Designed miniproteins, single chains, continued (5). Designs and how they scored, part 106

Each design is a single chain, and the fold is of that chain. pLDDT is the mean over its residues in the fold that is shown.

## One batch from the design tools (miniprotein)

Design m19678
Fold by ESMFold2-Fast:
Structure m19678 (fold): chain A 77 residues (1-77)
Amino acid sequence: MEEKKKIKETILHELRTWLEGAVKEGKPFTYTDPATGETFESLEEAVRYKAKRFGLSDEDIEELIAEVKRYYEELKK
């Protein structure tokens, strides 16, 4: 349980950092996975890719997507 929580927190922190950078620079969201080089322009696809790579369940992935989308909406205000 604690390991899963830490993984989720790590993914959230990573994606929030990319979102903050994009908003600050006035650019559309992009994310590049440093381990694979895969690039995503969709926030939802980036979260799904990262979370599935860590072996998270579909339920956990949907929760992470909701959290990241909420954070992005707050940053745009």
Scores: mean pLDDT 79

Design m19679
Fold by ESMFold2-Fast:
Structure m19679 (fold): chain A 79 residues (1-79)
Amino acid sequence: MELSEEELERLASEVLLAARSGKNEEERKKNLERKVQEIVERYGKEVAIKVLEHALEQARADRDDLTAALIEEVLEKLK
């Protein structure tokens, strides 16, 4: 499926929120994995990869090293 730039930004924001939501790293990772699975089921793996790459760029720009590391780990498992 093709994503508009607005949809890509929205989904990337949802991924970032999931990766930042939780009382510890394990909970944040589980929340991130659930959000990514929802995107894969609705839009497919290729779209999920694009969304994660966009979210990763945003996390890196924010200097949010923990969120970036969690996104990188999930992204590598999808590739």
Scores: mean pLDDT 83

Design m19680
Fold by ESMFold2-Fast:
Structure m19680 (fold): chain A 67 residues (1-67)
Amino acid sequence: MVPADFTLNLPADVVEVKLIKDGKVVKTLKPDAQGRVKVTGLEPGEYELVLVHADGSTSSTKVTVVA
């Protein structure tokens, strides 16, 4: 579980992060030079976190956001 505002530390090959809720892309974020993404303003609930890698591959995981 993560709070509604959180920071992701990503592998160096990740170029884009998508947050999906109820089948909709609610946020698209680009990592900073340090591989970090600051996520703010999420509603509590279950999200799918999709990582887009520099080689064009994707990986996904489930994230539960709490208030």
Scores: mean pLDDT 77

Design m19681
Fold by ESMFold2-Fast:
Structure m19681 (fold): chain A 86 residues (1-86)
Amino acid sequence: MVSTPEEAEELHRRAVELAVRELRRRGLDEAAEALRRLYEALLAGDEAAKEEAAERIEELLREHGEELEAALREAERRALEEVEAL
């Protein structure tokens, strides 16, 4: 369903927003903040901030991997449903 670079960027942006919200809902505030920082760093082209946020996310995946993965999959599923509803 995602067929253009613009659609892929919009889907990715929505998935990140939904993932941050879902992580906060599950009480994973540190993971939500790390994901938000990673996304902001990607938009700003800040390579150092991007690497720092990515390392933090990897640490959290080791600590809360199953719950974090579940939240990210749910966010991706919801973002896809929103794009398909267009």
Scores: mean pLDDT 74

Design m19682
Fold by ESMFold2-Fast:
Structure m19682 (fold): chain A 80 residues (1-80)
Amino acid sequence: SPAEKARQLIDALNAFIERVEKILKEKKPSEETKKFLIDTINAMVKLIRKYAEESGDPELLAQADEVEKRANELIKKLES
């Protein structure tokens, strides 16, 4: 269902953000890697938004907003 897809993607993106943040503390990624990570994050956020909206679940929409905010904060760090 859209709700299940949204939940799985939200969990996956949260885990991905934590992993990338850990890497950024210890290693400087290449410009190619930064662009790949930004593109991947943006694609996941778009897909999460789509399934959260299709689900009509207000709590999933709120969780989508929270993970999008986290994603945007990470993108700012990657663009530095």
Scores: mean pLDDT 87

Design m19683
Fold by ESMFold2-Fast:
Structure m19683 (fold): chain A 84 residues (1-84)
Amino acid sequence: MQTLTAEARATAAGPADVGLTLVATDLDSGETFVGQGLGRAEAGETVTVTATVETPSGNRVEAKAFIWGSDGISSLELVGITEN
């Protein structure tokens, strides 16, 4: 098994939720794997959110990350996707 982790960072101007969805598609089998992360921030806070999926080792994988924030979020950043 191979682990993919997406990491996102959000800064809030008010109480807010931030979500991260990681979608990995195994290009050899056509299977799709989905990981989700949720974070909550108070006014003036910066939070880090992670989403993790496991995929078969040695297969070709396409990974996509989607980040969203509620109305209190002032900044959203996808830090990256790492492979372990």
Scores: mean pLDDT 82

Design m19684
Fold by ESMFold2-Fast:
Structure m19684 (fold): chain A 105 residues (1-105)
Amino acid sequence: MLSDEQLDAEVTDSLFTMQSEVAKLSAKRLAKQGKDKAAQQYLDVAAHTDRLRDAVLRGDLAGAADQLRAISDALAGIAKEEPDNKHTADLAARYRARADRLARE
């Protein structure tokens, strides 16, 4: 019994929740600007992020790996439209690496 595992879970939950909320805010802003397709893409990212958070917190490795792949693919698509935004590409790579790690075992 130790707190490190609990701290990791809480940090993971908080970070994914924050990312999901930011994506939802971006979607609302884009929809207001008439960019419906971009708004839907951000809503999709938020939905997958929420599912990932739930899967990780429940220890569902298969579900987590699937959602990580979906998020990585969506972020890679966004990064292609914004090649000057290195941060989105870095996030996509991190999500892909996590998915591969979880899928290994």
Scores: mean pLDDT 73

Design m19685
Fold by ESMFold2-Fast:
Structure m19685 (fold): chain A 87 residues (1-87)
Amino acid sequence: MLEEKAKEYEEKGKELAERAKRLAEQELTDPELAEKAIEAIERGDVGGLIDVMKEAGVKATREIAELATEGATNRAMSQAYRALAAR
């Protein structure tokens, strides 16, 4: 059961992170800023992501930050359940 919950959270976290990356790529026309935003999402660095989006003047900053935060939270939950299952 714990391993199944870990997989569920891992899948949800990956899906949310992919959605955040797609929105960031669409909103950020500068390839360097898009790369920095994607790296911030991969690291779970929501503050760094917001800074990049603010610099680019992106209106969808809140939506992308929310998706990235949910993705990072789900990945953290997956790791917690895996640790509990391992004892």
Scores: mean pLDDT 78

Design m19686
Fold by ESMFold2-Fast:
Structure m19686 (fold): chain A 76 residues (1-76)
Amino acid sequence: MELKAKILHSLLAAYHSGAKSVSISDIAETLKVSQSTVSRHLRELEAEGLVKIDRKKKTVSIADEEKAEKFVDEAL
C-alpha cells in the first residue's frame, strides 16, 4: 500500500478545492494513521520537492502541482 501517494492525493484534492495548506493531524485522521507516520512520509515528499512543510503550524502544502499529480498517477 503506497501511503505517500494517498497523502499526496489528499493534499492535491484540498489544493484543488482552494485550500492553501492542510493540517498534518487532519491527514492522519482521514487516513487513520498516526501523525508521526504522516510526518515521516511528508519529509520524504519534501525531499523530492513535492510538498512544503510548515513545522511551526504543523501544516503542509503542495510545492509542485504537476510533479505531485504525476507521482500520484504512477503510484495509485
Scores: mean pLDDT 80

Design m19687
Fold by ESMFold2-Fast:
Structure m19687 (fold): chain A 82 residues (1-82)
Amino acid sequence: MEEEIERLVRGSLELLKGLSEEQRREGIELAREALADPSTSEEEKAWARMVIEAIEAVEAGDLEKAEEVLRAFYEERLAARR
């Protein structure tokens, strides 16, 4: 599990760093819309919060914070699969 989480975190961080400014903005807007919708599932809300925090951290140059946010999300996800 730890090795899989580390791989997912690394891959996700690389993808976020590779996104255009427009793509990052669209991602945040969609995530905020999901959080504002009371019918959004708990899983979707967790994903939306992760997306907002990770993108904001990457834009701020705080890659360490982005990595922590991604790791926490994937740890919870992989634990739920068992």
Scores: mean pLDDT 79

Design m19688
Fold by ESMFold2-Fast:
Structure m19688 (fold): chain A 55 residues (1-55)
Amino acid sequence: KLEEELKKKGYKVIDKVETPGSDGAEFLVEDKNGKKKVVVYANGKIYESDIPPEK
């Protein structure tokens, strides 16, 4: 369901990130321009958090 919403917004779901101690869901996604970001579901809405590319 949440992954379906992300696809509708133009994201490509790469992986699902489970954060211990959180009742929310986080996804590693890629936008239309190939930019990676983490999406957090909270308060019934989807929030984007940019992540820097690192090694």
Scores: mean pLDDT 67

Design m19689
Fold by ESMFold2-Fast:
Structure m19689 (fold): chain A 75 residues (1-75)
Amino acid sequence: SAAAEAERQKRDEEIQSLLDKGAALYRKGREEGELWTEAARKYAQAAGNLQKPSGREKAKEYKAQGDELEKQAEA
């Protein structure tokens, strides 16, 4: 259905956004320290878990951990 297709497209966009954010923070971590690198790893784990339906809850958990680490790095 069109609704199911829209859901898949939204999920693909979320995965790509997390991968792009993770890559950017990984590069930042090389110059500015380990908290940025740890945040990048959490976003990559979130993206990986979003690739399957059973991983959605785990993906949300990893994204929340990445968001928290990013806040700590900004402090």
Scores: mean pLDDT 83

Design m19690
Fold by ESMFold2-Fast:
Structure m19690 (fold): chain A 62 residues (1-62)
Amino acid sequence: MEVARRAAEGAARAGGDAEAARRGALYSFQKNLEEGRKMAVEAAKKGAAAGAAAWESLRAGE
């Protein structure tokens, strides 16, 4: 029974690892789309804010 138990444990770990990798790929794909959009919006807003601040500084100074 110990040999069977070790084999089952190994198989479960191998299966779990393969499934984790597969889930990671699928989840990463979808999450990357969502995060990518959010990051793009955030970067655009940050850039716009920095630009606005620089513009205001220039206008106030000159």
Scores: mean pLDDT 63

Design m19691
Fold by ESMFold2-Fast:
Structure m19691 (fold): chain A 103 residues (1-103)
Amino acid sequence: APSAEEVIAQFKEQLEKILQNIDDIIKEMKEKGKPQEYIDRLEELKKELEEHYEDAKKVLETLYELLLLKLEVNKEKFSEEEYEELVKKLEEDLKKALEILEK
């Protein structure tokens, strides 16, 4: 199965391409004096896609919090060193995922 980072990178790449295409169409419509209703619809579509981007970020943050809570609840099952390594790994994975989303 693809890693979380690979899935996020693909999602980000596709979203950026779609957002850029919408911006290019809006610019062209404005330059050609097309009806405002067409521009408004494209701006609404762009906003909807940007909201999905924020939703993806929230889902990642929520998943991180859930996984961290699972580690905390099971802390006694790990040595101090094992626990610290698992927390560090989760923090690195979240940071990398968020960096891919924002970049």
Scores: mean pLDDT 70

Design m19692
Fold by ESMFold2-Fast:
Structure m19692 (fold): chain A 102 residues (1-102)
Amino acid sequence: MVKVISDEEFRALADEVREAAEKGNVDEAIAALRRLADAMASALSTEESQREVRAVADAGIAAMRAAKDNPAELGKALNATLSDLYETTRAAQARDLARALA
């Protein structure tokens, strides 16, 4: 059985990342993003899918660090990363389910 992170759980964890970024605490926002990525990766059944989700998180963390001195660019990097994490996790989960049913 694939353990799915719920949309509600994703929203709650994503809100923690946004709150930290709004406070100007980039390190706290990065820590919250890592917790979100770990929760999403742990719901996936293959190492390939887990690696893809972690790679998206790592790229997002790098983008957020590059944008840390500009709140508008930080917000853009954060929103892009959260969107990419959600889409990548859902695609990976669908792929893993399809492989399990094959």
Scores: mean pLDDT 79

Design m19693
Fold by ESMFold2-Fast:
Parts: sequence; structure tokens; C-alpha cells
Structure m19693 (fold): chain A 68 residues (1-68)
Amino acid sequence: SAMEEELARRRELQAAARELRAEAEAKGWEAVITPVDLETVRLVLRKGDEVRVLTGTLEEIRAYIASL
């Protein structure tokens, strides 16, 4: 059902956000990843006085964190 599909997608986004946050933290960045909708997330990265903000798909955020 559409409701079960939405719940599964939300859980998938939460799991991906946890893994991506851990990857950023391993690279020395404090990371906050907030789902905006089922397709889009907001990433806030902090390292000392440096702050970076990116809003995009999980794939875009994953590629960005991989480039850190």
C-alpha cells in the first residue's frame, strides 16, 4: 500500500542519514541531516568556524560527503 511504501522510504532515509552522518564525522565534520521530503534532504556540516549547507537528493548528499 502507499502508506507502507511511504513508511519504508522514511525508514530508508533515516538509515542513510545515520550512515552519512557517521561518514562525515569520521572525516572531522559535525553533520546534521534533516529529511525535507521523501526525495530531498538538508545537510549542515560544521568544522570549527566553517559551515556548509547543501539541500539535495540522498545521492547528491552522499557524493558530497564522499568528496570531503
Scores: mean pLDDT 83

Design m19694
Fold by ESMFold2-Fast:
Structure m19694 (fold): chain A 68 residues (1-68)
Amino acid sequence: GSGQILSWTGHFEKHPTEPKEVKGSVVVRGDDEFVQAIIQSLELNGAKITSVKELDADTYLIEFTVKA
């Protein structure tokens, strides 16, 4: 696949209550293989994917959480 990360559209914040987790998001432009590679990389690094939203034909918003 081919693609690139365009930006981080979200922010990383820890909630003041336990259990603590961080919410993040990333905007990715690319084909399905590239998007799946980003998702797999996030999951391998301990992220839980909460949503994948198509913003445009080649652009995706991937939302995730990481337990802190």
Scores: mean pLDDT 73

Design m19695
Fold by ESMFold2-Fast:
Structure m19695 (fold): chain A 93 residues (1-93)
Amino acid sequence: SALEEERERRVAEFRARAAEVQAALEAGEPGALEEARRLGAEAALATLEYGAVVDPEGARKAYEKLPAILEEAGVSPEEIERYVKRAEEILKK
């Protein structure tokens, strides 16, 4: 199905980016922590997109925890609001 193909592609992309970010963190690269936070947020949104179809209850619980997770990760209030709005649109499907 189209959803399965998209999920496979996104999982492969996240794995590749996660490996790059991990290497950058281990090397002490400037901005690696910020990139890790961004990657984590995008992975959470991708999980919500999939979860909204397969596990709506789990997706709702993940959405409720999203602001606290992003705040703990040091994401700015403005960026948290943008991610929360994206998550709301995903769940409104």
Scores: mean pLDDT 73

Design m19696
Fold by ESMFold2-Fast:
Structure m19696 (fold): chain A 88 residues (1-88)
Amino acid sequence: TEKYLEEIKKKAEEAAKKAIEEVKKYSPEAVEYGKKEAENNVETIIARAEALAEDDPELLKNIAEKKKEEVAKKMYESVLKKAKEYEE
């Protein structure tokens, strides 16, 4: 259980870091918006994963093994979207 939580968290944090690096080409304010979105999303992902550890450990394992790339992709896209919305 803890192993799957850590894998999901690590993938989400790596995606957030990559997205923040990408948005550095925008204004410093856009970067701060991206960082805030990344922090909020990491907290949400962790809370959901912790809930699944209690309620459905098999689903948590499935997400960690088969869906962690989807979690990373959604994190990356969300951070980019928020930074771009600020610049527009």
Scores: mean pLDDT 78

Design m19697
Fold by ESMFold2-Fast:
Structure m19697 (fold): chain A 106 residues (1-106)
Amino acid sequence: AEERVRRLVAEALEHLRRAEEALAAGDYDAAEAHAERAIRAAEEALALDPESLEALQALAAGYLLLSQVYAAKGDEARAAEYEAKAQAAADRIAELAAARRAAGEA
């Protein structure tokens, strides 16, 4: 499963890069589509490894990008929804990092 998780994280990161480029260019539809694909790849990686920090980081970044896209489109309600989802993912990252430190995993 490790190789598949690594591949899914790499796919999520590539879509995050494309989403950031599209957002910077003002192509909000392309930014939304790439952010959604990044989220899907990160969720699939988390289904295989629920403690993958890299997959959780990709998920958080994808939600943050969607929040920015919806804010740019004037959809403040969906922007706030995805910001909350990004925060929940960030909280999970902090929880796992704290648990790993307690277990002696740096």
Scores: mean pLDDT 88

Design m19698
Fold by ESMFold2-Fast:
Structure m19698 (fold): chain A 90 residues (1-90)
Amino acid sequence: NIEEIYELLKKRFDEVVKEIFEKNQVSQEDIERYEQTLKDMEKNYSLEELAGSYAATLEVLVEKGVIELDPEVQEAMEKIRKMQEEKYNA
């Protein structure tokens, strides 16, 4: 279910972004700009595209040693990656 994958990935992504913003003392103005950008993306992109973007970003952060991922999140990332591979390699 794409909605479940999206919700799980979005939740983890939001947690990570919040930690990064707090650690780097990001201004409230920059946080609000980021939130507006996310709203614009949600309007223009599908749940599959948004889930894929979240999965790709989380993967980069894991590779850089910034975050650790729960097995449940890793499974959700693998599912969305396979869905996108089927769409673009057909």
Scores: mean pLDDT 76

Design m19699
Fold by ESMFold2-Fast:
Structure m19699 (fold): chain A 60 residues (1-60)
Amino acid sequence: MLDEIKAIVAEDLGEEVAERAREALAAITDPQYREIVLEILISELSEEAAARVREIVARA
């Protein structure tokens, strides 16, 4: 899940942003807070990249 999200973010926003986003999501232990941070990340992505990330989250 996180590695798939990182790959999509890297394609849309770049490798450095993708790695930082992955580290932030991995460090969060509160599921509700992780969901909030994930929604913020999705809001920064293109519509196509956002749809791909939502599909991955829905399958997890």
Scores: mean pLDDT 77

Design m19700
Fold by ESMFold2-Fast:
Structure m19700 (fold): chain A 96 residues (1-96)
Amino acid sequence: SIDENIVNQLSEELKKSSVPVSTLQLHLDQAESYLKNDNLEGAAEQLRLILSEVGSQQLKNLLTDLLNKNSHLSNKEKLKLILNHFKQALELYKSN
């Protein structure tokens, strides 16, 4: 379910953005909490904040590609997919 090429490219876009790792981690942790409580709107808002702060058209294109490859998924499954790819990308961003 994880697309390693998309994860690698997301990590590069996060690194270029200069958004602090702590800020990205906070949004991802809150998105995960909202998903666990079936608050899909809350989870989507946290992921939208990452998109807004990063400000990358390439990042939006990568997520669009990911969702197009997985168009059959429910809204909750799509949010989980985005969240898991961002979590993996952030772990790569933390690496030296």
Scores: mean pLDDT 87

Design m19701
Fold by ESMFold2-Fast:
Structure m19701 (fold): chain A 100 residues (1-100)
Amino acid sequence: SADDLLSELQALVEEALEAVRAGDRARLEATLARMGQLLRQILSQIDDEELKRQIERLEMGIVWAFLEALTADEATKEALLARAREYAERLIQLIRQGLS
């Protein structure tokens, strides 16, 4: 189930990237809402309170980067999407540690 949750999270990150590139605010907002729900489910299985706070800070960074990227110019958009990917990779690593 941990691998299934991480696969779903990765799919949602890719869907958010596609929504931003398409300029689709409704799709992005729906995808971020699903990501938030999945992260609440994942966090309920992690006992380390400091690890939970680190994951939540990365989640906030991902959400901010995607929302800002939606209305940014092309150069700023690509930089924000790269940052969202970096935050997502760190988030996935912390979740793997928490679910081990």
Scores: mean pLDDT 89

Design m19702
Fold by ESMFold2-Fast:
Structure m19702 (fold): chain A 94 residues (1-94)
Amino acid sequence: SIDSVISQIDQMMNQMTQQLLSSTSSDQMVSVVNNFFSQISSIMTTLSPRDRQIVLDHMGDRFSDIIDQLLQTHSMDDVYRVQTVITNQFIQMS
């Protein structure tokens, strides 16, 4: 079900968030984000377009909160680079 997919992605996003917050460079943060999207890409391709949009909307809300957290601990330049990578990944999955 879509609810079980969202729950699984939430667990993966929680792990990714901890890795991002502990990252010491934008290169590490970009690697963490790319690894996350690589892990979910196969899941996303098995979903209907409607279910894919539901998951993307949910992830978008979660990433907004993550970006706000990162701005408290990382430079604006590093966070903007990460946000650009996230945006590009969303475009590829849409």
Scores: mean pLDDT 88

Design m19703
Fold by ESMFold2-Fast:
Structure m19703 (fold): chain A 63 residues (1-63)
Amino acid sequence: MFDAARRAAEEQAARAVAADPSLAPEMEGKLREADRLGAESPEAGSAAYLALAVWAHERLQAL
């Protein structure tokens, strides 16, 4: 699950940044935080990646 959540977050983040490049700094910050959390706890990292994927998807839908 952890790797699937990370891949989903990376894919949605890439799509959001492609649509709105101004999102890149916040997206990179969120991805780095999720990576940090995942190094300490796979469960916390998975939750952070899922939240990031949802956030990026919502940004895409709002465009």
Scores: mean pLDDT 78

Design m19704
Fold by ESMFold2-Fast:
Structure m19704 (fold): chain A 60 residues (1-60)
Amino acid sequence: SMKDKALERMEEIRKSITDESMKSFVEEEIKRMEGLSDEQTVNVLKGVEDHVRREEEKLK
């Protein structure tokens, strides 16, 4: 399902993050996804991907 696919991507993102507060945020988002629809889950993933990309740019 779309939800399973999004959760797999979230796990990949979590593995790439070293910042403790960011990891905590992503863990909370993953748990929140448990109660969300497919569309809501995809929207959460997009937001997290955007945020992580900005952080990655700062670390460069």
Scores: mean pLDDT 79

Design m19705
Fold by ESMFold2-Fast:
Structure m19705 (fold): chain A 100 residues (1-100)
Amino acid sequence: SEELERVISEVKNAIDTLKDAIDNNSSARDLSTLAAVVSGELRRLAERLKELGYDEAAEILERMARIFEEAARASTKEALEQAVEEGERALKELEKMYKE
Protein backbone atom coordinates (compact mmCIF):
# COMPACT_ATOMS: atom_id res chain seq x y z
CA SER A 1 0.00 0.00 0.00
CA GLU A 2 1.30 3.43 -0.99
CA GLU A 3 -0.25 5.03 2.10
CA LEU A 4 1.32 2.41 4.39
CA GLU A 5 4.72 3.02 2.73
CA ARG A 6 4.31 6.77 3.41
CA VAL A 7 3.42 6.10 7.07
CA ILE A 8 6.47 3.82 7.50
CA SER A 9 8.67 6.55 5.96
CA GLU A 10 7.25 9.16 8.36
CA VAL A 11 7.90 6.82 11.32
CA LYS A 12 11.51 6.27 10.14
CA ASN A 13 12.06 10.03 9.83
CA ALA A 14 10.67 10.67 13.33
CA ILE A 15 12.91 8.01 14.93
CA ASP A 16 15.95 9.16 12.91
CA THR A 17 15.42 12.76 14.08
CA LEU A 18 15.50 11.67 17.73
CA LYS A 19 18.47 9.32 17.10
CA ASP A 20 20.43 12.15 15.44
CA ALA A 21 19.70 14.43 18.42
CA ILE A 22 21.07 11.73 20.79
CA ASP A 23 24.18 11.25 18.61
CA ASN A 24 24.73 15.04 18.65
CA ASN A 25 24.65 15.04 22.50
CA SER A 26 21.43 17.06 22.85
CA SER A 27 20.31 17.74 26.44
CA ALA A 28 17.89 15.39 28.19
CA ARG A 29 15.35 18.26 28.18
CA ASP A 30 15.63 18.72 24.39
CA LEU A 31 15.47 14.94 23.83
CA SER A 32 12.39 14.74 26.10
CA THR A 33 10.68 17.46 24.05
CA LEU A 34 11.51 15.66 20.78
CA ALA A 35 10.32 12.31 22.19
CA ALA A 36 6.97 13.92 23.10
CA VAL A 37 6.66 15.27 19.53
CA VAL A 38 7.52 11.83 18.10
CA SER A 39 4.92 10.20 20.38
CA GLY A 40 2.26 12.64 19.13
CA GLU A 41 3.14 11.94 15.48
CA LEU A 42 3.02 8.16 16.07
CA ARG A 43 -0.44 8.52 17.67
CA ARG A 44 -1.67 10.53 14.66
CA LEU A 45 -0.29 7.94 12.21
CA ALA A 46 -1.81 5.06 14.24
CA GLU A 47 -5.28 6.69 14.07
CA ARG A 48 -4.85 7.12 10.30
CA LEU A 49 -3.91 3.44 9.88
CA LYS A 50 -6.95 2.35 11.94
CA GLU A 51 -9.22 4.39 9.64
CA LEU A 52 -7.70 2.54 6.67
CA GLY A 53 -8.17 -0.90 8.30
CA TYR A 54 -4.49 -1.58 9.14
CA ASP A 55 -5.31 -2.54 12.73
CA GLU A 56 -2.12 -4.57 13.42
CA ALA A 57 0.15 -1.79 12.12
CA ALA A 58 -1.81 0.77 14.16
CA GLU A 59 -1.30 -1.30 17.35
CA ILE A 60 2.47 -1.35 16.75
CA LEU A 61 2.51 2.45 16.30
CA GLU A 62 0.41 2.89 19.47
CA ARG A 63 2.94 0.80 21.44
CA MET A 64 5.78 2.91 19.99
CA ALA A 65 3.92 6.12 20.93
CA ARG A 66 3.60 4.92 24.55
CA ILE A 67 7.31 4.03 24.67
CA PHE A 68 8.34 7.53 23.56
CA GLU A 69 5.75 9.23 25.81
CA GLU A 70 7.06 7.32 28.86
CA ALA A 71 10.67 8.19 27.94
CA ALA A 72 9.69 11.87 27.58
CA ARG A 73 8.16 11.82 31.08
CA ALA A 74 11.26 10.10 32.53
CA SER A 75 13.41 12.86 30.97
CA THR A 76 16.69 10.91 31.27
CA LYS A 77 19.14 10.29 28.43
CA GLU A 78 19.20 6.56 29.32
CA ALA A 79 15.39 6.23 29.03
CA LEU A 80 15.41 8.16 25.73
CA GLU A 81 18.23 6.01 24.28
CA GLN A 82 16.36 2.84 25.32
CA ALA A 83 13.15 4.18 23.75
CA VAL A 84 14.97 4.70 20.42
CA GLU A 85 16.29 1.11 20.51
CA GLU A 86 12.80 -0.26 21.29
CA GLY A 87 11.30 1.99 18.60
CA GLU A 88 13.78 0.77 15.98
CA ARG A 89 12.95 -2.85 16.93
CA ALA A 90 9.20 -2.18 16.57
CA LEU A 91 9.82 -0.44 13.22
CA LYS A 92 11.68 -3.52 11.91
CA GLU A 93 8.72 -5.69 13.02
CA LEU A 94 6.36 -3.36 11.12
CA GLU A 95 8.57 -3.45 7.98
CA LYS A 96 8.66 -7.29 8.04
CA MET A 97 4.84 -7.37 8.02
CA TYR A 98 4.73 -5.04 5.01
CA LYS A 99 7.60 -5.86 2.62
CA GLU A 100 5.79 -3.92 -0.15
Scores: mean pLDDT 84

Design m19706
Fold by ESMFold2-Fast:
Structure m19706 (fold): chain A 114 residues (1-114)
Amino acid sequence: SVAEKTAELDRLFAEMGRAWEAGDKEAARRHYQRVLELLKEALENDPEFREAMIEELRRIYGLTKEEAEKFLQALRDLLDGKPIEEAMKGLSEKGRELVRAFHEALQDLEAALA
C-alpha cells in the first residue's frame, strides 16, 4: 500500500541518517541505494503511489495534474540515469525548479556518502 511504502521509505531514511551520524558511510550508502530502488519501483509499478504523489505535489506546490505527472516522469528519468537536461524537457518553470532541487539533493547526498 501507499502507507506501507511511505513508512518503509521513512524507515530507510532514518536508518541512513543514523548510519551517517555513526560514521558508517558504507551502511548509509546501502540504505540510500535501497531508498532509490524502492522509489523507482513505486513510481514505475504502483499507480496508487503515483496518484498519491500527484495529489501531494498539487497540494504543496500548487502544480496542475499535468505538471505533477511530468515531474514524476522526470524523477523516473533521473533515477534511470538520464541526464537532467533530458529529464527536464517539456516541464514548466516550476517543474524544472523542483527537478533541479531534487537532483541537487541527490548529488549532495552522493558526494557526502563518497
Scores: mean pLDDT 83

Design m19707
Fold by ESMFold2-Fast:
Structure m19707 (fold): chain A 68 residues (1-68)
Amino acid sequence: MLSPDELLDMYRGFLREAVARLSDAEVEELFARLVDDVRGVLDPATAARVVAELERFLAELRAERAAA
């Protein structure tokens, strides 16, 4: 089973590619799926931490894209 840190690294990769190539609606759909996967696999406390890190990372990617 993937550790929370391995899941974070993998999902950060997916989000980076998605923000670069997909529409905002498509990115939101992908993000919702990743959040559902995390909440289904990890305990609530760990899932909340991973989701918060992914939300922060997505916000950073979107801010960078909007600034371009």
Scores: mean pLDDT 80

Design m19708
Fold by ESMFold2-Fast:
Structure m19708 (fold): chain A 92 residues (1-92)
Amino acid sequence: EEVARQFAEGLRAADPELEAVPVPRGKEMATPPGRLSLPSDLALIHLGILIATGQPEQAREWGERMARTLRADPSELVESEEPAGGLLVYRR
């Protein structure tokens, strides 16, 4: 959570129109966020969050998707297959 909070603060400083909000533990009743669609720098941050939060299978899948997408086109957005849950919600 501390790592995710620091990442959210960094994202707000870099792009005021992009808000990354830490989801508190136990607030599962929130409407699920949409799928992640991230440029390469935010995709790398998301990989770091998955590693830091102990999600090795999700980190492996995301890393493979990121590598595949960015090898084909470095400017492409990296998308998740499922709506993002857990520690952060991204909004415009």
Scores: mean pLDDT 56

Design m19709
Fold by ESMFold2-Fast:
Structure m19709 (fold): chain A 79 residues (1-79)
Amino acid sequence: MTLGDLTVARRDVSDTEVEVLVDASAEEVKKLVEEVEAPAFAAAGGEARIVRQTEDEVVVEFVHPATGARLTVRYISLP
């Protein structure tokens, strides 16, 4: 299971910011980022970092391994 599997809706806020509505708790999103997304990005030479967490949101900064481009993704938990 990945964050993509739990994505209900996506909104591109800007070229560097995306909002994603997920069928997962903020705790589950944090776990998936730490156990799946961050290790995968690190293995490719990039990085994924949780920059903010609340009860309903996890904000992650992704750095592309090949380009160094940064993308901020705000994961919003469904109730």
Scores: mean pLDDT 78

Design m19710
Fold by ESMFold2-Fast:
Structure m19710 (fold): chain A 75 residues (1-75)
Amino acid sequence: DVEQAVLAEVESPDTRVLELEVTRETETSAEVVVVFETPDPEDPSRILRYRLTLTLERDEEGRWVPTAVEVERIG
C-alpha cells in the first residue's frame, strides 16, 4: 500500500508520526503529506517537527517508489 511505502521511508524508533494524509492517488501515482517529530541530533532535548510531501510512482514491478520529496521544518 502507498501508506506502507511512505511509513517505510519515515519511520524510525525516534520518529513520531503525527499525521499522514494521502492527498492524491491514481493507478500509477500518489502524493502523501506526513507530519512527524524527531529529536535534534545535535541536541536530543529538542524535538523538531517536519512536514514531508512525497510524490510516489509505481515502478516496473508495480511497487510504490518515492520520486520527489519536499521537506519543510514547521517547529
Scores: mean pLDDT 80

Design m19711
Fold by ESMFold2-Fast:
Formats: structure tokens, C-alpha cells, sequence
Structure m19711 (fold): chain A 79 residues (1-79)
């Protein structure tokens, strides 16, 4: 998460997405949800709307409020 945040602040969304993906894979619960959500945002910035939607759905799986993340996935696919 921390390393992904640093790359995002630098505008390096490709590396940000990679680190957020790894953070999600190596965590559970709310931490995994947040990591996958940030990966989805990074892919959206890259214009990869299919991967963005995939990661928003993954964030929903680990979230206590899956509907919010599913709405984001639908918006990403619509773009």
C-alpha cells in the first residue's frame, strides 16, 4: 500500500497498480479491499477500464459494503 501510494503520487500508475495488486494478494479483509480498490483506480487512470472493473469487483469481495465497489465497477465498464 505505502509503496503503491508513492508511485501514484508520482503519476506512475503502472507501478502503482502493480504494488497495489501485490498488497491485495498479500493481505485480507479491509486491507485487501483497499488495495484492490486503489489498483482499480490506477487502471482507470491508465484507460484500462476492463482491469479497473475487475479490481473494483475484487475490492467488493473483501468489503463490508460490496455494493459501493460494484457500482464503481459498472461505471468503469461504461467508460
Amino acid sequence: LQQGNQYRLQGDYEKAAEYYEQSGENSTGAQASLSYFNAGLSYKELGDYEKSAEYFRRAAEYSRDPLSFLELAEQALKE
Scores: mean pLDDT 76

Design m19712
Fold by ESMFold2-Fast:
Structure m19712 (fold): chain A 73 residues (1-73)
Amino acid sequence: MMSVDEVLEEFNERVGKKIEELTKEKGRPPTLEEIVEIVEEVTKEMVEEITDEEAKKALEEYAKNLIEYLKEK
């Protein structure tokens, strides 16, 4: 079963991969809106896969804080 640390590591890996692929596909750096969309998509996918409530909650809080950070700074 995935630990909190493993879940957050997987989340960061999936987000980074999607950002890299989008950058290559579009030939430009992704916009803030595109990055937020990737974060929301990955969070939704992983929340559906995770059965551990502690890991799920940690991921949801981490993603929420990241989106808030991106929108304000």
Scores: mean pLDDT 80

